# Ledger of designs, part 84: designed miniproteins, single chains, continued (5)

Each design is a single chain, and the fold is of that chain. pLDDT is the mean over its residues in the fold that is shown.

## One batch from the design tools (miniprotein)

Design m18890
Fold by ESMFold2-Fast:
Structure m18890 (fold): chain A 91 residues (1-91)
Amino acid sequence: GAMAEAERAALLQAYFDGIERDYNRRKSEADKLIAEGKTEEGEKLKKQAEDDYNRFLEAMAEGPDKALEVAKEYEDRQSAEEGARVRELTA
């Protein structure tokens, strides 16, 4: 059956906490790149982090089902990006 409302709320809070932590980490990494003179790379990372976070916040405003959909899309994309990074390091 469908997920219980309380279970969905708990799962959404866990996703929010995770996405917010990742957003703060990526912004910190972007600031370091900018400080090192890699301004274009840093600004690109910062914009992507802000876009990801804002997309999730907008989905939360639409409702729990949309928020879960966007959270899963974010998780799948982060997994794909990490997989690509690992492939580059092992190529």
Scores: mean pLDDT 77

Design m18891
Fold by ESMFold2-Fast:
Structure m18891 (fold): chain A 83 residues (1-83)
Amino acid sequence: MEKKVIETPLFTRTEWVEDGVLHEELVGKINNLDLLREAVAELGGTLRVEGDTVRIELPDDPDLASRYTALLLRKIGEEIERE
């Protein structure tokens, strides 16, 4: 519905809900892409890499799925930043 933009030092995250599907766009560098891909697939979603943009679609349980994905990405980002 409404786009939410979240800027981090590592990448910019844009998310929105359209017709019961959560869409996320990540612009930047993600080192643990395999882990993210597996997590998204386990939640029944899809992950696509298009140039410098990672596009994620999650099923129509956006509150739980987006929170879980955001938590996972935040932990990965914090680990990289701490390093």
Scores: mean pLDDT 67

Design m18892
Fold by ESMFold2-Fast:
Structure m18892 (fold): chain A 74 residues (1-74)
Amino acid sequence: SEAEIEEKVEKFEKFLESNFPFFLSNEEAFEQLKEGVKLLRERLPSLSPEQAALAERLIEILEEKLKKIEEERK
């Protein structure tokens, strides 16, 4: 349901926000986050429409946070 997707998205955003300083300071964690995005993208064609919708939202959030981490690390 849309409510379940929104709940999962909100929990994930809060997780990323609370752990943002960790991803900024830990190169291995940053690289693992990048790899996670890559794996989600690779799996998109094999997901159900509901799973794909959730995954696309998670990828969007992850890519935005990765950009912010890259900017802060310059």
Scores: mean pLDDT 78

Design m18893
Fold by ESMFold2-Fast:
Structure m18893 (fold): chain A 55 residues (1-55)
Amino acid sequence: DAEALALLERAAAGEELVGEDVEVLLGTLRARGLDHIFEEHEAPEAFRAALAALR
């Protein structure tokens, strides 16, 4: 999931994602059971945890 990995790296670094990229990332994370982390949007560490799971 190279595309999701790249988008998640950007989000973990604090970059703003556009809606289309958000939908792509959400779809991938949902398939892996990680979508709740993305939906919370609370802290960079949540995105880092999801990033580690996708690697």
Scores: mean pLDDT 66

Design m18894
Fold by ESMFold2-Fast:
Structure m18894 (fold): chain A 102 residues (1-102)
Amino acid sequence: MEAAREAAEAAREAARGAIKASGTSPKGAQSGSAAGMSAAGAEFAYRYGLGEEHAARSARAAAESARLAAEVGKGGEEAKKEALEGARRAEEGARRAEEAAA
């Protein structure tokens, strides 16, 4: 339960960074939107008890989208840094949730 909640929170942070990193880029906006949907999926998994495995999968997807938003976005260097830090936290949260699911 705790690991799923932490993964969901980290996924939300990754999505927030991805949205900032997207700036005015259409490709960045797609990546920011994808990160937001994945973060919502992680929160849904933790709130409705779908298990740590589902939360981890969604958090990893949010991290991947945040890394892409940092690469293709036009939000500037500070926003890109936030997206990458959020992605790393979401990856760590996913790893812990995967450990809890095992």
Scores: mean pLDDT 82

Design m18895
Fold by ESMFold2-Fast:
Structure m18895 (fold): chain A 69 residues (1-69)
Amino acid sequence: NAEEFAEDGRQAVEDARKLIEEIEKNPEKTTVAQLVAARLLVSIARFGGYEEEADELLKKVREIEKKIE
């Protein structure tokens, strides 16, 4: 049970990092859908046991959201 969620969490960390990197390269093209997707990936990472990575990624998402106001 825990092992299947851990693999999903690992993939979510990787996917979130790639998405955040893409957003940071083109901030002016950032969409609400990308921010929602990033937050969902952070949640999956946290459920998979990657709490430290999830916290760091969520911090980056929040900083991006503030700049898009």
Scores: mean pLDDT 81

Design m18896
Fold by ESMFold2-Fast:
Structure m18896 (fold): chain A 79 residues (1-79)
Amino acid sequence: MTYRLVVETDRPITPEDIEAVRKAIEEAGGELLDIRVVSPTRLEAVFRAPNEDAALKAAELIAKRIPHVKRVLITPIPE
């Protein structure tokens, strides 16, 4: 299934944050399809995961690895 990810922070998004998102998705067994910094404090990504548990694991890893995260949201995209 395909998911949309939103990460919001209370400080500017860094290259290290982008790398943490990429690695978390890959470690959870997902595939990163797109990643963009849409504002200084907001990052959006689209990724494929085999199931919802893998998508939730990716979100959990992101929340743990990115300092000053305010919000991590995942939303399934209909295919």
Scores: mean pLDDT 83

Design m18897
Fold by ESMFold2-Fast:
Structure m18897 (fold): chain A 70 residues (1-70)
Amino acid sequence: SQEELAALLSKAGRAIRAGDIEAALAYLEQARELVADNPRQLAAVERAIEAVRAGDYEAAERHLVLALTL
């Protein structure tokens, strides 16, 4: 559901800001599974995962926000 997605992305964002990258990626993996049937939200979550892995936390946070608007 959109509420479950919002909760996971909120937890991921907090983990990123706390520097807990392992937790952030775990929450994003759960979000990816949740949105597997929604290609636009899936793409946004996957881009957030890529940004986190690249150390681009500002881009990651933008992609989390975008996923909730799709």
Scores: mean pLDDT 87

Design m18898
Fold by ESMFold2-Fast:
Structure m18898 (fold): chain A 118 residues (1-118)
Amino acid sequence: EVLAEAEAEGVFERPGDRVRTPTLTINVKKGDILKVSIEVEVRGGAEVELDVTLTFEYNGTKATATRRVRLRPGERAVFEATFKALEDGIFSVSAEVEVRRLRGGPARVRLRITVEKL
C-alpha cells in the first residue's frame, strides 16, 4: 500500500546546488513496516555526482543517511530503506540531493520519495 509520495525537480548549474522533497508525515501503528524508496534521475544536461540524503524522524528522534552516486543524462538510481514502528506514533521523511560535481553544463535532476506499508 502506497501511503505517501513527494517529488522535486531542479536545474543544477554548480557544485552545492540542492533540491529537497516536501516532508511526508505518516501516522504509524505499532508493528507497521514501512519501505521508503528514493529515486533520483538526470533528465538531461550534464553528468553529475550527487549526495542523496534521506532524513527521517520517528516520535522526535531524527536520523540521516547519505549515499553518493554518479549519473549521466537519462540514468536513474533507486535507494530503499525499511523501517519498523515499535509503537504508535508519527513518522516523517524527506529526501535531498546536493551536487558534488558537474561536467558538461547544467543538469536537470528529478527526485522522488515514496513510502509504502508492507
Scores: mean pLDDT 85

Design m18899
Fold by ESMFold2-Fast:
Structure m18899 (fold): chain A 76 residues (1-76)
Amino acid sequence: MKLSSEETARLVGLILRMVGAYLEGDKEAMEKDAKALVDFIKAHPERREEMVEFARSALSDLPEVKEIFDKALAEA
């Protein structure tokens, strides 16, 4: 399976919002953005594995952000 260009663009946008919140030091905004990213992934259950792998790969150099994403995903 592969992500469409539209799915990829939306994932990148959501990831960038979460990273932006991290850079501003706003943990509440990071958690809200992580939930928005997880909700988008949940809306595409047939693409869940690819989307989760993409997000984790994109966040691999930001362990604090990845941890918040993984926690939000575990609650989904």
Scores: mean pLDDT 82

Design m18900
Fold by ESMFold2-Fast:
Parts: sequence; C-alpha cells; structure tokens
Structure m18900 (fold): chain A 82 residues (1-82)
Amino acid sequence: AAAAEAARRLAAMERLLEAAKDFVETHNAREFSARVAALLKELGLDTPAPSPAEWEANRDHIAEAIKEIEAEKAELAKALAE
C-alpha cells in the first residue's frame, strides 16, 4: 500500500536525520558510517556506505543536506497526515 511505503520512507528519513545531526554535533564519522551502513542494509540497498574519512571530508555538505532532508520529511509527514 502507498501509505505503508510512505511510512517506511519517513521512518528511514527520520533515522538518517538523527544520525546526520549527531555526526555534525559530535564529529563521530565512524558512528555515522556504521549507522548509514545499517540503514542501507535495512532498506535492501547493495550500495556500500562511504568510509568515515569520506564522511569527515564532506561534513559541511552533510549539514546542508540535513536542511533539505528535513524539508522532504516535513512534506512526506504532511502527505501522510492528509
């Protein structure tokens, strides 16, 4: 069902946002990399997660991505509530 799929996407976005915010605040790239890898596995994606060093190099871009994902999450949550 479309509602169940949207709910799963919303939950995945929420978990990713929490992991990304934690990474930006703590600078713990190893924990963030592990959380991303676990999420990709739960979603059935075979794409390897970037290394901790790659995440650290892109920390500023992740901070900007958080804002975009929060906006997407808000739209998806609004669609589910309607």
Scores: mean pLDDT 74

Design m18901
Fold by ESMFold2-Fast:
Structure m18901 (fold): chain A 104 residues (1-104)
Amino acid sequence: MSVEEYLKSLFDIEDPEKRKQVELNLALALGYLHADQYDSLLKELIKDEEILKKYEEAKKLPVDYKKALEYFEKAKKLIESQPNPNEKALTLLDRLIELAKEKI
């Protein structure tokens, strides 16, 4: 199963404002995590230049696993608040949350 399918599932949100909030929280979390393996896919999936700018700014700061965890938790709550939460999105977020917790 491709990492791309899991990442795309994170942005499968019908409410545009909630989608933008998830994109922002995920970009910040992955930026603080320095998750370089997701860099190309994030730039393909997130078209908002302001969100991508915040992602790049977070990557320039020292790795911050506590902030990464905080933003992943915020993204998870936003996805869980949907009528039909995407199970692939929640699975990926749980994995990223565990990764951040292991590094704290």
Scores: mean pLDDT 80

Design m18902
Fold by ESMFold2-Fast:
Structure m18902 (fold): chain A 68 residues (1-68)
Amino acid sequence: SLFDELMEKLDKYLEEIKNETDVEKIRQILVEASTLFEQALPQLTPEQQAAVFEKLREMIDLYNEKVA
């Protein structure tokens, strides 16, 4: 499903952020993840949207830790 494919891609982005030290590269990954979410949003249920928001929050939290 679109949701399963999106979650798989987000998990890969999250793992990439965990292993990345270049702040500009992390920023680029966040933009890519956000763009995919925006494109998928109209096709997601509220429960699926909540799961995606949780992954995006994890990515943003990691970014903030790395720039502090």
Scores: mean pLDDT 83

Design m18903
Fold by ESMFold2-Fast:
Structure m18903 (fold): chain A 102 residues (1-102)
Amino acid sequence: EGEELLQKGKKAYKEGNLEEAKEYFKRSIEELKESESVEDLRLRGKALSLLATVSIDLGNKDEAKKAIKELEETAERLLELGDDISAAMTYISVSVLKISLK
């Protein structure tokens, strides 16, 4: 269901329904919160990146900062588990999002 919520959020975001997109991304993150599988960490990272993006678009800087922090923690966890490529891509997303908050 985490992936399904992520896809619904992406659709809402593409259609300009930013608040609806944010709620789907939050629900996806919450569903994936307790999982330590690489696949679920990758999905959680994608959802956190998109939550940060939509939060920036909405002007919700504090929510964006929280999502970026959790994204950075997710990147570190992916690196610990040996998913170097997903970790690297996630760190790039963190860097881009941090610049967007300046």
Scores: mean pLDDT 87

Design m18904
Fold by ESMFold2-Fast:
Structure m18904 (fold): chain A 60 residues (1-60)
Amino acid sequence: SGEVTKKVVEAVNEKLAKEKLSKEETEKFARDTAIELGADLIEIKVGEDGSLLDIRAVKR
């Protein structure tokens, strides 16, 4: 649902505001956050600079 996707986006953006992450670190943090929220990542796209470009998650 859009709600769980928004929660993952918010968590990633808060993390990125506090520290710089690599592409791999951003992807891992997004996946770990989705798992914690009981959701699966259907789609994720992260830029080479670690910025979140696209994400979609669905509640399990």
Scores: mean pLDDT 83

Design m18905
Fold by ESMFold2-Fast:
Structure m18905 (fold): chain A 75 residues (1-75)
Amino acid sequence: MPSPETLALFLIIVANGEIFLVKTSFDKLGRDRAQQLLAEAQGIRRQVESLLGPDDPRAQQLDQQIQEAQQQLAS
C-alpha cells in the first residue's frame, strides 16, 4: 500500500507532465486546451495539498509552476 507521500509524488509527476506540455507544446495544443490542462493540474495540486499539507514545499512548488504557466498564456 503506497504511503500518502508516495501517492502525492506520483500525482506531482502527472501534473508536471501536463504543465510541461502546456509550456513546450502550446503551439499544437492551442490556448483553450492548454487552459484545460492547467485546470486539471490545479485539481491535482489540491489533492497533493490534502495528502502532504498546505505548508509542504512540494505542494507550494506545484502551485507556483501552475501560476507561471497561466501567466505565460495570459501574455
Scores: mean pLDDT 81

Design m18906
Fold by ESMFold2-Fast:
Structure m18906 (fold): chain A 63 residues (1-63)
Amino acid sequence: GPIGQALRDLLEKELGAEVTVKGGIWDKELTVTVTKDGKTVVLTFPISASFDEILEAVKEALK
């Protein structure tokens, strides 16, 4: 949906990585898959999570 697309676009811009966002209001959660430099991480967040919370968690997982 539009929120997942906006989140994906912002994360791809900030990280220089391939990002997929799954889930919506019905699922109560978002699953974010990020691939960078051959490393893939999959993280799940509540739908209420802020962009900054998601970005920091992904950055930490990619270290």
Scores: mean pLDDT 78

Design m18907
Fold by ESMFold2-Fast:
Structure m18907 (fold): chain A 55 residues (1-55)
Amino acid sequence: SAMAKAARDYYGNVVKAKEAIDNGRKAVPTIEDKPTYAGAINALLKARLAAAQAA
């Protein structure tokens, strides 16, 4: 079902975000991890558009 697919996609994105955070904590300075509020909104919008285009 479409709902099941959406749930799996959301879970996959959460897992990928966790992996990126874990890698960032080990490999990159934390000063690079702080986007502005506007930057965070734009990143979420971009990710949502990419997910919609991939569907």
Scores: mean pLDDT 57

Design m18908
Fold by ESMFold2-Fast:
Structure m18908 (fold): chain A 95 residues (1-95)
Amino acid sequence: MTPAQREVIDIAARLTGATVVIVTTKKNIDKMSEEELKKELELLKKLLKELEELAERARELAAQGVAEAEGLLRQAERLIEETKELIKKLEEKLA
């Protein structure tokens, strides 16, 4: 396995984990207590930073001609936008 292939697998696994977190939060947000919303907001802020780092890694791989990296970059950018929207929704619920 090449170093680039290992990077692709790592990024893909992390993006899958992020998708599960985002989908689960979206489903449960209206059922969360104020304490749960505050904890989730902090977790999503950390997730946003991780997603931005994953997007940068995918962008660098795509620039090097790694075909799979373009798909990962698009997925990471979509998850970044969804995470930002979800953070905003949580902040509005806590206001």
Scores: mean pLDDT 88

Design m18909
Fold by ESMFold2-Fast:
Structure m18909 (fold): chain A 96 residues (1-96)
Amino acid sequence: SSMARKAAVLITSAALIVIGAAIGLELGHMSEEEVERDILVAAELLRRAAELAPKEELPEVAKAAERILRVAEEAGAPERAVEALREVAEEIRRRA
């Protein structure tokens, strides 16, 4: 329960970071380097969330990671950032 709550906070934080980076990129208020840096932080938060989540919740964590990846891809985020999110999403999916 406590670990599940911490995992949910990390997933929500990762989602907000990626959405913020996507908006910043679209509006021209963030550089590609800033977007990459923020999305790499989000990827680390997702990896940590999967470590904390109960095994039974990993399929839901994987779905959240895949949705976050889609936001980054649709926004045209830097390839390094997209690949980091893809690697994390695939790792979580394999563990589920």
Scores: mean pLDDT 89

Design m18910
Fold by ESMFold2-Fast:
Structure m18910 (fold): chain A 77 residues (1-77)
Amino acid sequence: ELSAEEIEEQLKKNEEALKKAVKEGKVSKETVAYALIQLALIKKWSEEEIKEKAKEYGLSEEAVEAGRKRVEAELAE
C-alpha cells in the first residue's frame, strides 16, 4: 500500500511534466484535460478547483468538457 504522501509526490512530478508538455505543444489540450480530470478524481478536487487548474494549463472550457466526457465514458460500465 502506498502512503498518501507517496501518491502526492508522484502527482507533483506528473503535474510538472504535463505543464511542460502543454507549453512545448507536445500533447493536445484534450489529452492534458483528460489527465487533469483523472488527477482531480484522485485528489477529490471540486469543479471550481478543476477550472482553476485548467486555466493554469491554458486549457479552454471545451477541452475540459471533452476530458470529462472521456473519463465518464471509461467509468460507465
Scores: mean pLDDT 72

Design m18911
Fold by ESMFold2-Fast:
Structure m18911 (fold): chain A 90 residues (1-90)
Amino acid sequence: GELDELIEEARRLIEEAKRKGLPLGLAAAEIALELIEKAKRGEASRLDFEIAEGLILILRGVSKVINDPEELELVERALELVRRARELVE
């Protein structure tokens, strides 16, 4: 299903973040993975999506402050996965 595809995309982002040494991107990708796995189990509430998006937006802000474009790109990709998962379950 589409949620399984998003889980695999999140796992790929985690591996990319680990290889490139991107701790903010890693944190964002792990948040996305946990939320999408929770959504697949039918356990994710609207509040769970709002909290995950909020946390990733904080990581996006930090990436901009430290001026790291690789961190920013990976954080934004993780945010997109959360938003796509939300559209699939709402």
Scores: mean pLDDT 91

Design m18912
Fold by ESMFold2-Fast:
Structure m18912 (fold): chain A 75 residues (1-75)
Amino acid sequence: MSPLQQQAIQLLSQTTRNILAQEDDASTKAKIQQVHDDAVAQLQATTIESPLDASKFMLRYLGDLEDVRISSRQS
């Protein structure tokens, strides 16, 4: 695993912990945790060779988290 992949996983985990600390709904927490687990699995299966690739992945991940939060509020 590349140093960029390790850094991306650490940033994902830190961001996810911060969001989970602010969330009170158990169902929403479970969905956020699932998105995190899926993202970590995708990072482990994907080669991150540039800072641009890492940035693109992080932006997609943040979008996925926002979608979960919006959907949980609406539903």
Scores: mean pLDDT 77

Design m18913
Fold by ESMFold2-Fast:
Parts: structure tokens; C-alpha cells; sequence
Structure m18913 (fold): chain A 72 residues (1-72)
């Protein structure tokens, strides 16, 4: 988890949305292994990303998705 978070935070800082999304998927995989619903986490992640895009701030959408997944 710590290595994934490090790579995610680096991708966010660089504006590398593709790399950030790959790391978010890895965080979802970890939560799913703990018994959390993949469909619910994926829907919430996509919701934050789409809202960020609509607001012209996709980086903030990615940050909110990160927080949502970690709280699960």
C-alpha cells in the first residue's frame, strides 16, 4: 500500500493522470481483497473524476477519489 500511495502522489504532483488512474485501480484491488465492493468503489472513483473534469480540475477529482478509496 505505501508504495502504491507514493507512486500515486508522485503521479498527481506531475499531472500524470494515466499513471494516477493505474495506482487508484491498485488501491481498489487492495480494498476489494478486504471485502469492499469493487462496483461501489469504482462508481465513486468515476464520479469524483467526472466531477473534476466538469469543474476543469481533474487533479482534484483524482485526489478526492484517493481519499474515498482509502476510507473504505
Amino acid sequence: MDEILKELDEAIAKGDIKKAMEQLDKLIDIQVEKGVSRSELSARMVGHILRGMADGNIVEGVRLAREEILRA
Scores: mean pLDDT 81

Design m18914
Fold by ESMFold2-Fast:
Formats: structure tokens, sequence, C-alpha cells
Structure m18914 (fold): chain A 60 residues (1-60)
């Protein structure tokens, strides 16, 4: 479902270990779900994949 897709995308970004990949993922989630990209970026940088997923889905 949508949750599984968002979670998988967030997890891949964190697993990449690349700041540019994490920033791109945060920007995409911010644009697609209407959440602040900076908040998503902070969660992904902290490794909080669940928190980033919940934030995106709450706005969807």
Amino acid sequence: GLRERVLAGAQRAVDSGSDSTIRSAAGALGKDYGVPAEEVYALLKAGDVEGATELALAAA
C-alpha cells in the first residue's frame, strides 16, 4: 500500500548513507505529501524512517 511504498523509499534513502540522496528523498516527500522538506530531512538524517513515514502519511 501507500505506507509500504513511502516506508521503503525512506529506508532506501537512509541506507544510501548519501546526504544528497536523503535531501532529494526529503524534497520529493515534501512536494508529494505537502510536508516541510526540512522536517523530513531532519528525521531521515536521524535515521527515523518511521517518523518520516508517519509525517508524510498524516498529510496525505
Scores: mean pLDDT 83

Design m18915
Fold by ESMFold2-Fast:
Structure m18915 (fold): chain A 81 residues (1-81)
Amino acid sequence: SIEELKEKLEELIRETVERLREAGIPEEKIREVKEQLEKARENLIALVEEHPDEYDLDLYVALFRQENEELIEELVEEQKE
């Protein structure tokens, strides 16, 4: 359901923010990333709400999770030497 999609994407954003904070990423950068991810979540929800029968919600959650993992890895590698 769209409600489950909203909850799952929100959970992933929260987890991403926490992991970045634990990795020592600056709070200003974390804020920028959070704003970017929240905008992406809103855009995805709007797209699904317009065309609910055309999209695999589980696939979109998986793709969002993968993009967040890649973003975390890139930012963490830049901070760690």
Scores: mean pLDDT 79

Design m18916
Fold by ESMFold2-Fast:
Structure m18916 (fold): chain A 90 residues (1-90)
Amino acid sequence: SEAGEGGERGGESAVEGGLKGDVSKAVGGALRAIGSALDAVLRGGGSWEAVRKAAEGAKLALIGGLNKDKEKAEKGRKLAYEGARAAGEG
C-alpha cells in the first residue's frame, strides 16, 4: 500500500540516517513514516491506533539509529511499517 511503502521508506531512512549520524535524514525519515500513516487515516483509511503504532516505531527507529543500537532501530522500522500499513488498510 502507499501508506505502508511510505512507512517502510521513512523508517529505513530514520535507521540509516541515525546510524550514520545524519540527524536531518533520520528525523526526516521518522516524520515521513508518521506522515504516511496520518495521511492514510485522514483519507479515511485506518484507525488512530495505527498512527500511534507508526509513531512509536518511528521513534524507536530514530533513537535506536542515533544510539547505534541496530536491533532497536530495526524493531522500530518494522513497527513503523506495520503501523503505516494498518493505517492504509482501513
Scores: mean pLDDT 83

Design m18917
Fold by ESMFold2-Fast:
Structure m18917 (fold): chain A 87 residues (1-87)
Amino acid sequence: AKEDIERALEALEKAIESLKNGDVQGARQALIDARADLIRALKEGVTEVEKALEYLDQAMASLRAGDIPAALEAVEKAKEILKEILN
Protein backbone atom coordinates (compact mmCIF):
# COMPACT_ATOMS: atom_id res chain seq x y z
CA ALA A 1 0.00 0.00 0.00
CA LYS A 2 2.62 2.61 1.03
CA GLU A 3 4.86 1.57 -1.88
CA ASP A 4 1.90 1.90 -4.29
CA ILE A 5 1.18 5.44 -3.01
CA GLU A 6 4.89 6.38 -3.26
CA ARG A 7 4.99 5.13 -6.89
CA ALA A 8 1.76 7.02 -7.64
CA LEU A 9 3.29 10.24 -6.23
CA GLU A 10 6.37 9.75 -8.45
CA ALA A 11 4.09 9.18 -11.47
CA LEU A 12 2.08 12.35 -10.66
CA GLU A 13 5.31 14.40 -10.46
CA LYS A 14 6.26 12.98 -13.89
CA ALA A 15 2.78 13.91 -15.21
CA ILE A 16 3.21 17.52 -13.96
CA GLU A 17 6.64 17.76 -15.65
CA SER A 18 5.24 16.33 -18.91
CA LEU A 19 2.29 18.77 -18.89
CA LYS A 20 4.61 21.74 -18.26
CA ASN A 21 6.74 20.59 -21.24
CA GLY A 22 3.70 20.11 -23.53
CA ASP A 23 4.14 16.31 -23.57
CA VAL A 24 0.46 15.37 -23.40
CA GLN A 25 1.12 11.70 -24.31
CA GLY A 26 3.75 11.35 -21.56
CA ALA A 27 1.37 12.99 -19.06
CA ARG A 28 -1.48 10.63 -20.06
CA GLN A 29 0.76 7.56 -19.58
CA ALA A 30 1.96 8.82 -16.17
CA LEU A 31 -1.67 9.38 -15.05
CA ILE A 32 -2.59 5.83 -16.19
CA ASP A 33 0.36 4.45 -14.18
CA ALA A 34 -0.62 6.50 -11.09
CA ARG A 35 -4.24 5.34 -11.36
CA ALA A 36 -3.17 1.66 -11.45
CA ASP A 37 -1.03 2.09 -8.31
CA LEU A 38 -3.83 3.94 -6.45
CA ILE A 39 -6.43 1.28 -7.39
CA ARG A 40 -4.06 -1.33 -5.91
CA ALA A 41 -3.76 0.73 -2.68
CA LEU A 42 -7.57 1.09 -2.54
CA LYS A 43 -8.00 -2.71 -2.86
CA GLU A 44 -5.53 -3.08 0.05
CA GLY A 45 -7.85 -0.93 2.22
CA VAL A 46 -6.43 2.62 1.82
CA THR A 47 -9.83 4.28 1.24
CA GLU A 48 -8.27 7.78 1.57
CA VAL A 49 -6.96 7.39 -2.05
CA GLU A 50 -10.54 7.59 -3.43
CA LYS A 51 -10.41 11.41 -3.47
CA ALA A 52 -7.06 11.34 -5.31
CA LEU A 53 -8.59 8.94 -7.87
CA GLU A 54 -11.45 11.44 -8.43
CA TYR A 55 -8.88 14.16 -9.19
CA LEU A 56 -7.06 11.80 -11.58
CA ASP A 57 -10.35 11.20 -13.44
CA GLN A 58 -10.81 14.99 -13.61
CA ALA A 59 -7.24 15.41 -14.94
CA MET A 60 -7.78 12.78 -17.65
CA ALA A 61 -11.07 14.42 -18.70
CA SER A 62 -9.32 17.83 -18.86
CA LEU A 63 -6.55 16.37 -21.04
CA ARG A 64 -9.17 14.88 -23.39
CA ALA A 65 -10.72 18.38 -23.63
CA GLY A 66 -7.28 19.96 -24.27
CA ASP A 67 -7.47 21.97 -21.02
CA ILE A 68 -3.88 21.71 -19.79
CA PRO A 69 -4.25 24.27 -16.93
CA ALA A 70 -7.26 22.35 -15.52
CA ALA A 71 -5.37 19.04 -15.87
CA LEU A 72 -2.38 20.50 -13.97
CA GLU A 73 -4.64 21.79 -11.17
CA ALA A 74 -6.29 18.37 -10.77
CA VAL A 75 -2.92 16.53 -10.72
CA GLU A 76 -1.55 18.95 -8.08
CA LYS A 77 -4.64 18.33 -5.90
CA ALA A 78 -4.22 14.54 -6.23
CA LYS A 79 -0.53 14.93 -5.28
CA GLU A 80 -1.46 16.95 -2.14
CA ILE A 81 -3.87 14.21 -1.00
CA LEU A 82 -1.21 11.49 -1.44
CA LYS A 83 1.34 13.55 0.51
CA GLU A 84 -1.18 13.88 3.39
CA ILE A 85 -1.71 10.09 3.41
CA LEU A 86 2.07 9.49 3.63
CA ASN A 87 2.47 11.97 6.54
Scores: mean pLDDT 86

Design m18918
Fold by ESMFold2-Fast:
Structure m18918 (fold): chain A 65 residues (1-65)
Amino acid sequence: MKKVALVYAETKEKAEEKSKELEKETGLETIPVVRSDTEEFYKKLLELLEKGYEVEIVAVEKLEA
């Protein structure tokens, strides 16, 4: 089973930067998604799940510090 990380951030720049960082550190394939684009996030998530990928959701901003 192939594992993919969905990198969820408030801005495209933050999502892309964190995506590149995780890819270098973990070797996982990453997909950056903007937090405000919730519909696109769920669409990508469902497509990956239908293809048989294991999806890890990574939030750039910590929820409840």
Scores: mean pLDDT 73

Design m18919
Fold by ESMFold2-Fast:
Structure m18919 (fold): chain A 92 residues (1-92)
Amino acid sequence: SVDEKIARLREAVKAKDVPALREILQEILDSNDPKGIKAVKDLLLSDELTPEEKALVINALRELNTPKAQELADYILLSLSDEEREEVLKHL
């Protein structure tokens, strides 16, 4: 389920487990479920994650090296406030 994947994503972020982040994000993108993609966007645009944690997810998306992953990473970065984006970019 989307909720289970997002819970796994949160755990991987807290653990700084980059291989797990890549695996979970790939599963979400491969499902082509708009709810999964939206849930990732909602998490990354919320105040739940620190700028460093947001950067870990964005880097994991970039490392997948697919058009969908790049588009999602770019969407998140462009949708952050200028202040939040500057903080995230320090960790990229």
Scores: mean pLDDT 88

Design m18920
Fold by ESMFold2-Fast:
Structure m18920 (fold): chain A 105 residues (1-105)
Amino acid sequence: RVDELLARVDELIERVRSLDASGEDPNYLRTIGLTLRVIGLLFEAEQHIRRGDLEGALRHLEEALRVAEELVRLAEETRSPFTARMALRGLERLRELLEELKGLL
């Protein structure tokens, strides 16, 4: 289950890294909104890990992945360097927390 999420995160990271992010996004507020949502979900997941609620952590990480996929799609649509950077940072942190969770299972 965690391995499936890790595989999906690695796929999304590769998509962002392969993107020609030479565009300019006039609506950066959408990127900021999605980024804050990812950060909040990752923070909640980390709190659940600290409490030993591994199932609660996993649910928040699954939701963070769905929002991160929206950021990746937005980066692909706009080719915004800012959106691509925010997506990559979120995915890298998500991967880190998934690896930590896997170590506890």
Scores: mean pLDDT 84

Design m18921
Fold by ESMFold2-Fast:
Structure m18921 (fold): chain A 70 residues (1-70)
Amino acid sequence: MPSTDLILEIYQLFMDKMSPEQLQQLYNVDLRGIREGKSTSDILIEVLEKAKELLPEYKEELDKLIEKVK
């Protein structure tokens, strides 16, 4: 399970860098993963992968966060 500190770091990045429309897209990925019964780590990885599509300029930073979640 990712630590609370790591989850907060990820949320802080999203709040700082993403528009409300982009945040809604991430929320939809998270909600879908919950409905499919995925683990918190698997959901968080899918959310971060979606964030890389929305913010390609932050790809390297997001890749580092994905490695920390694994």
Scores: mean pLDDT 80

Design m18922
Fold by ESMFold2-Fast:
Structure m18922 (fold): chain A 65 residues (1-65)
Amino acid sequence: SADVRRAQQLIAIMVANNPEGIKLSDLRERLQKQGFSDEVIDRALQGLLDAGVIEERDGVLYLTQ
């Protein structure tokens, strides 16, 4: 959906701007403040993780590419 794609774009920007990693909890809070639902956030994160664009370690997100 358009909302999932928009969330993915914002997630990619946020992760890229934090090369030392960004906490999943902090990323989620920022997306919630932008008006995204948890369902949209979860679908956006799943898509980026499945594509190997981002990775998660101990609750922290990193850019893989």
Scores: mean pLDDT 88

Design m18923
Fold by ESMFold2-Fast:
Structure m18923 (fold): chain A 93 residues (1-93)
Amino acid sequence: SKERLEEENKKILKLLEAMVAVLKDPENEANREALREALKELGFDEDAIETILKMDKESLKEAIYNLIERNMDVSTPEEKEKMDKILEEVEKL
């Protein structure tokens, strides 16, 4: 349904924002916990979450690019603008 897609898109944006926060400050425990929670909300198990939290900078950047690419076509104009801003931030890191 449209409501399900809107809810899923909000979770994806939350995940992207949490990934960017960890990318900017990988030692910040609050940012790491936010990323853990975002992944949990999307149904990731603890092993997958730990794998993602152990990603190096380049692997995490690639994960962000892949998430944006997969979700751009189903995003609203406002969500696309947020994803474009995330891409610009990640390119500077």
Scores: mean pLDDT 83

Design m18924
Fold by ESMFold2-Fast:
Structure m18924 (fold): chain A 110 residues (1-110)
Amino acid sequence: MKFTIEEAKEAFKKGLEAYEKGDYDSALVYFTLAAKIAYELNLSIAGFLALLGIVYKKQGKEKAAESLFELALKEEPDNEELRKVVELVKEGRLDEALEVAKKLVEKILE
């Protein structure tokens, strides 16, 4: 099956809906699917890695979250908005970090 940008958008939307409901396991599945589709379409995955990091942080998986943020920054080292996500997470401002990461993904999927 050929992946489409519409499938990535749908997976991303379902991931956000799961996150808002506190279903972090489903959020991980959907954000991972969206990232895989984006990768197949030769799109940046840095925003998706940041979203996955935020979900792991919500689950208390600190080391996994830190590794994902490091990978995201490595993918786009000059991305100021991505650096802002990491700083907001360090400050415990996860809802604000989510909004910045969401906008990064939305720009990639437009």
Scores: mean pLDDT 87

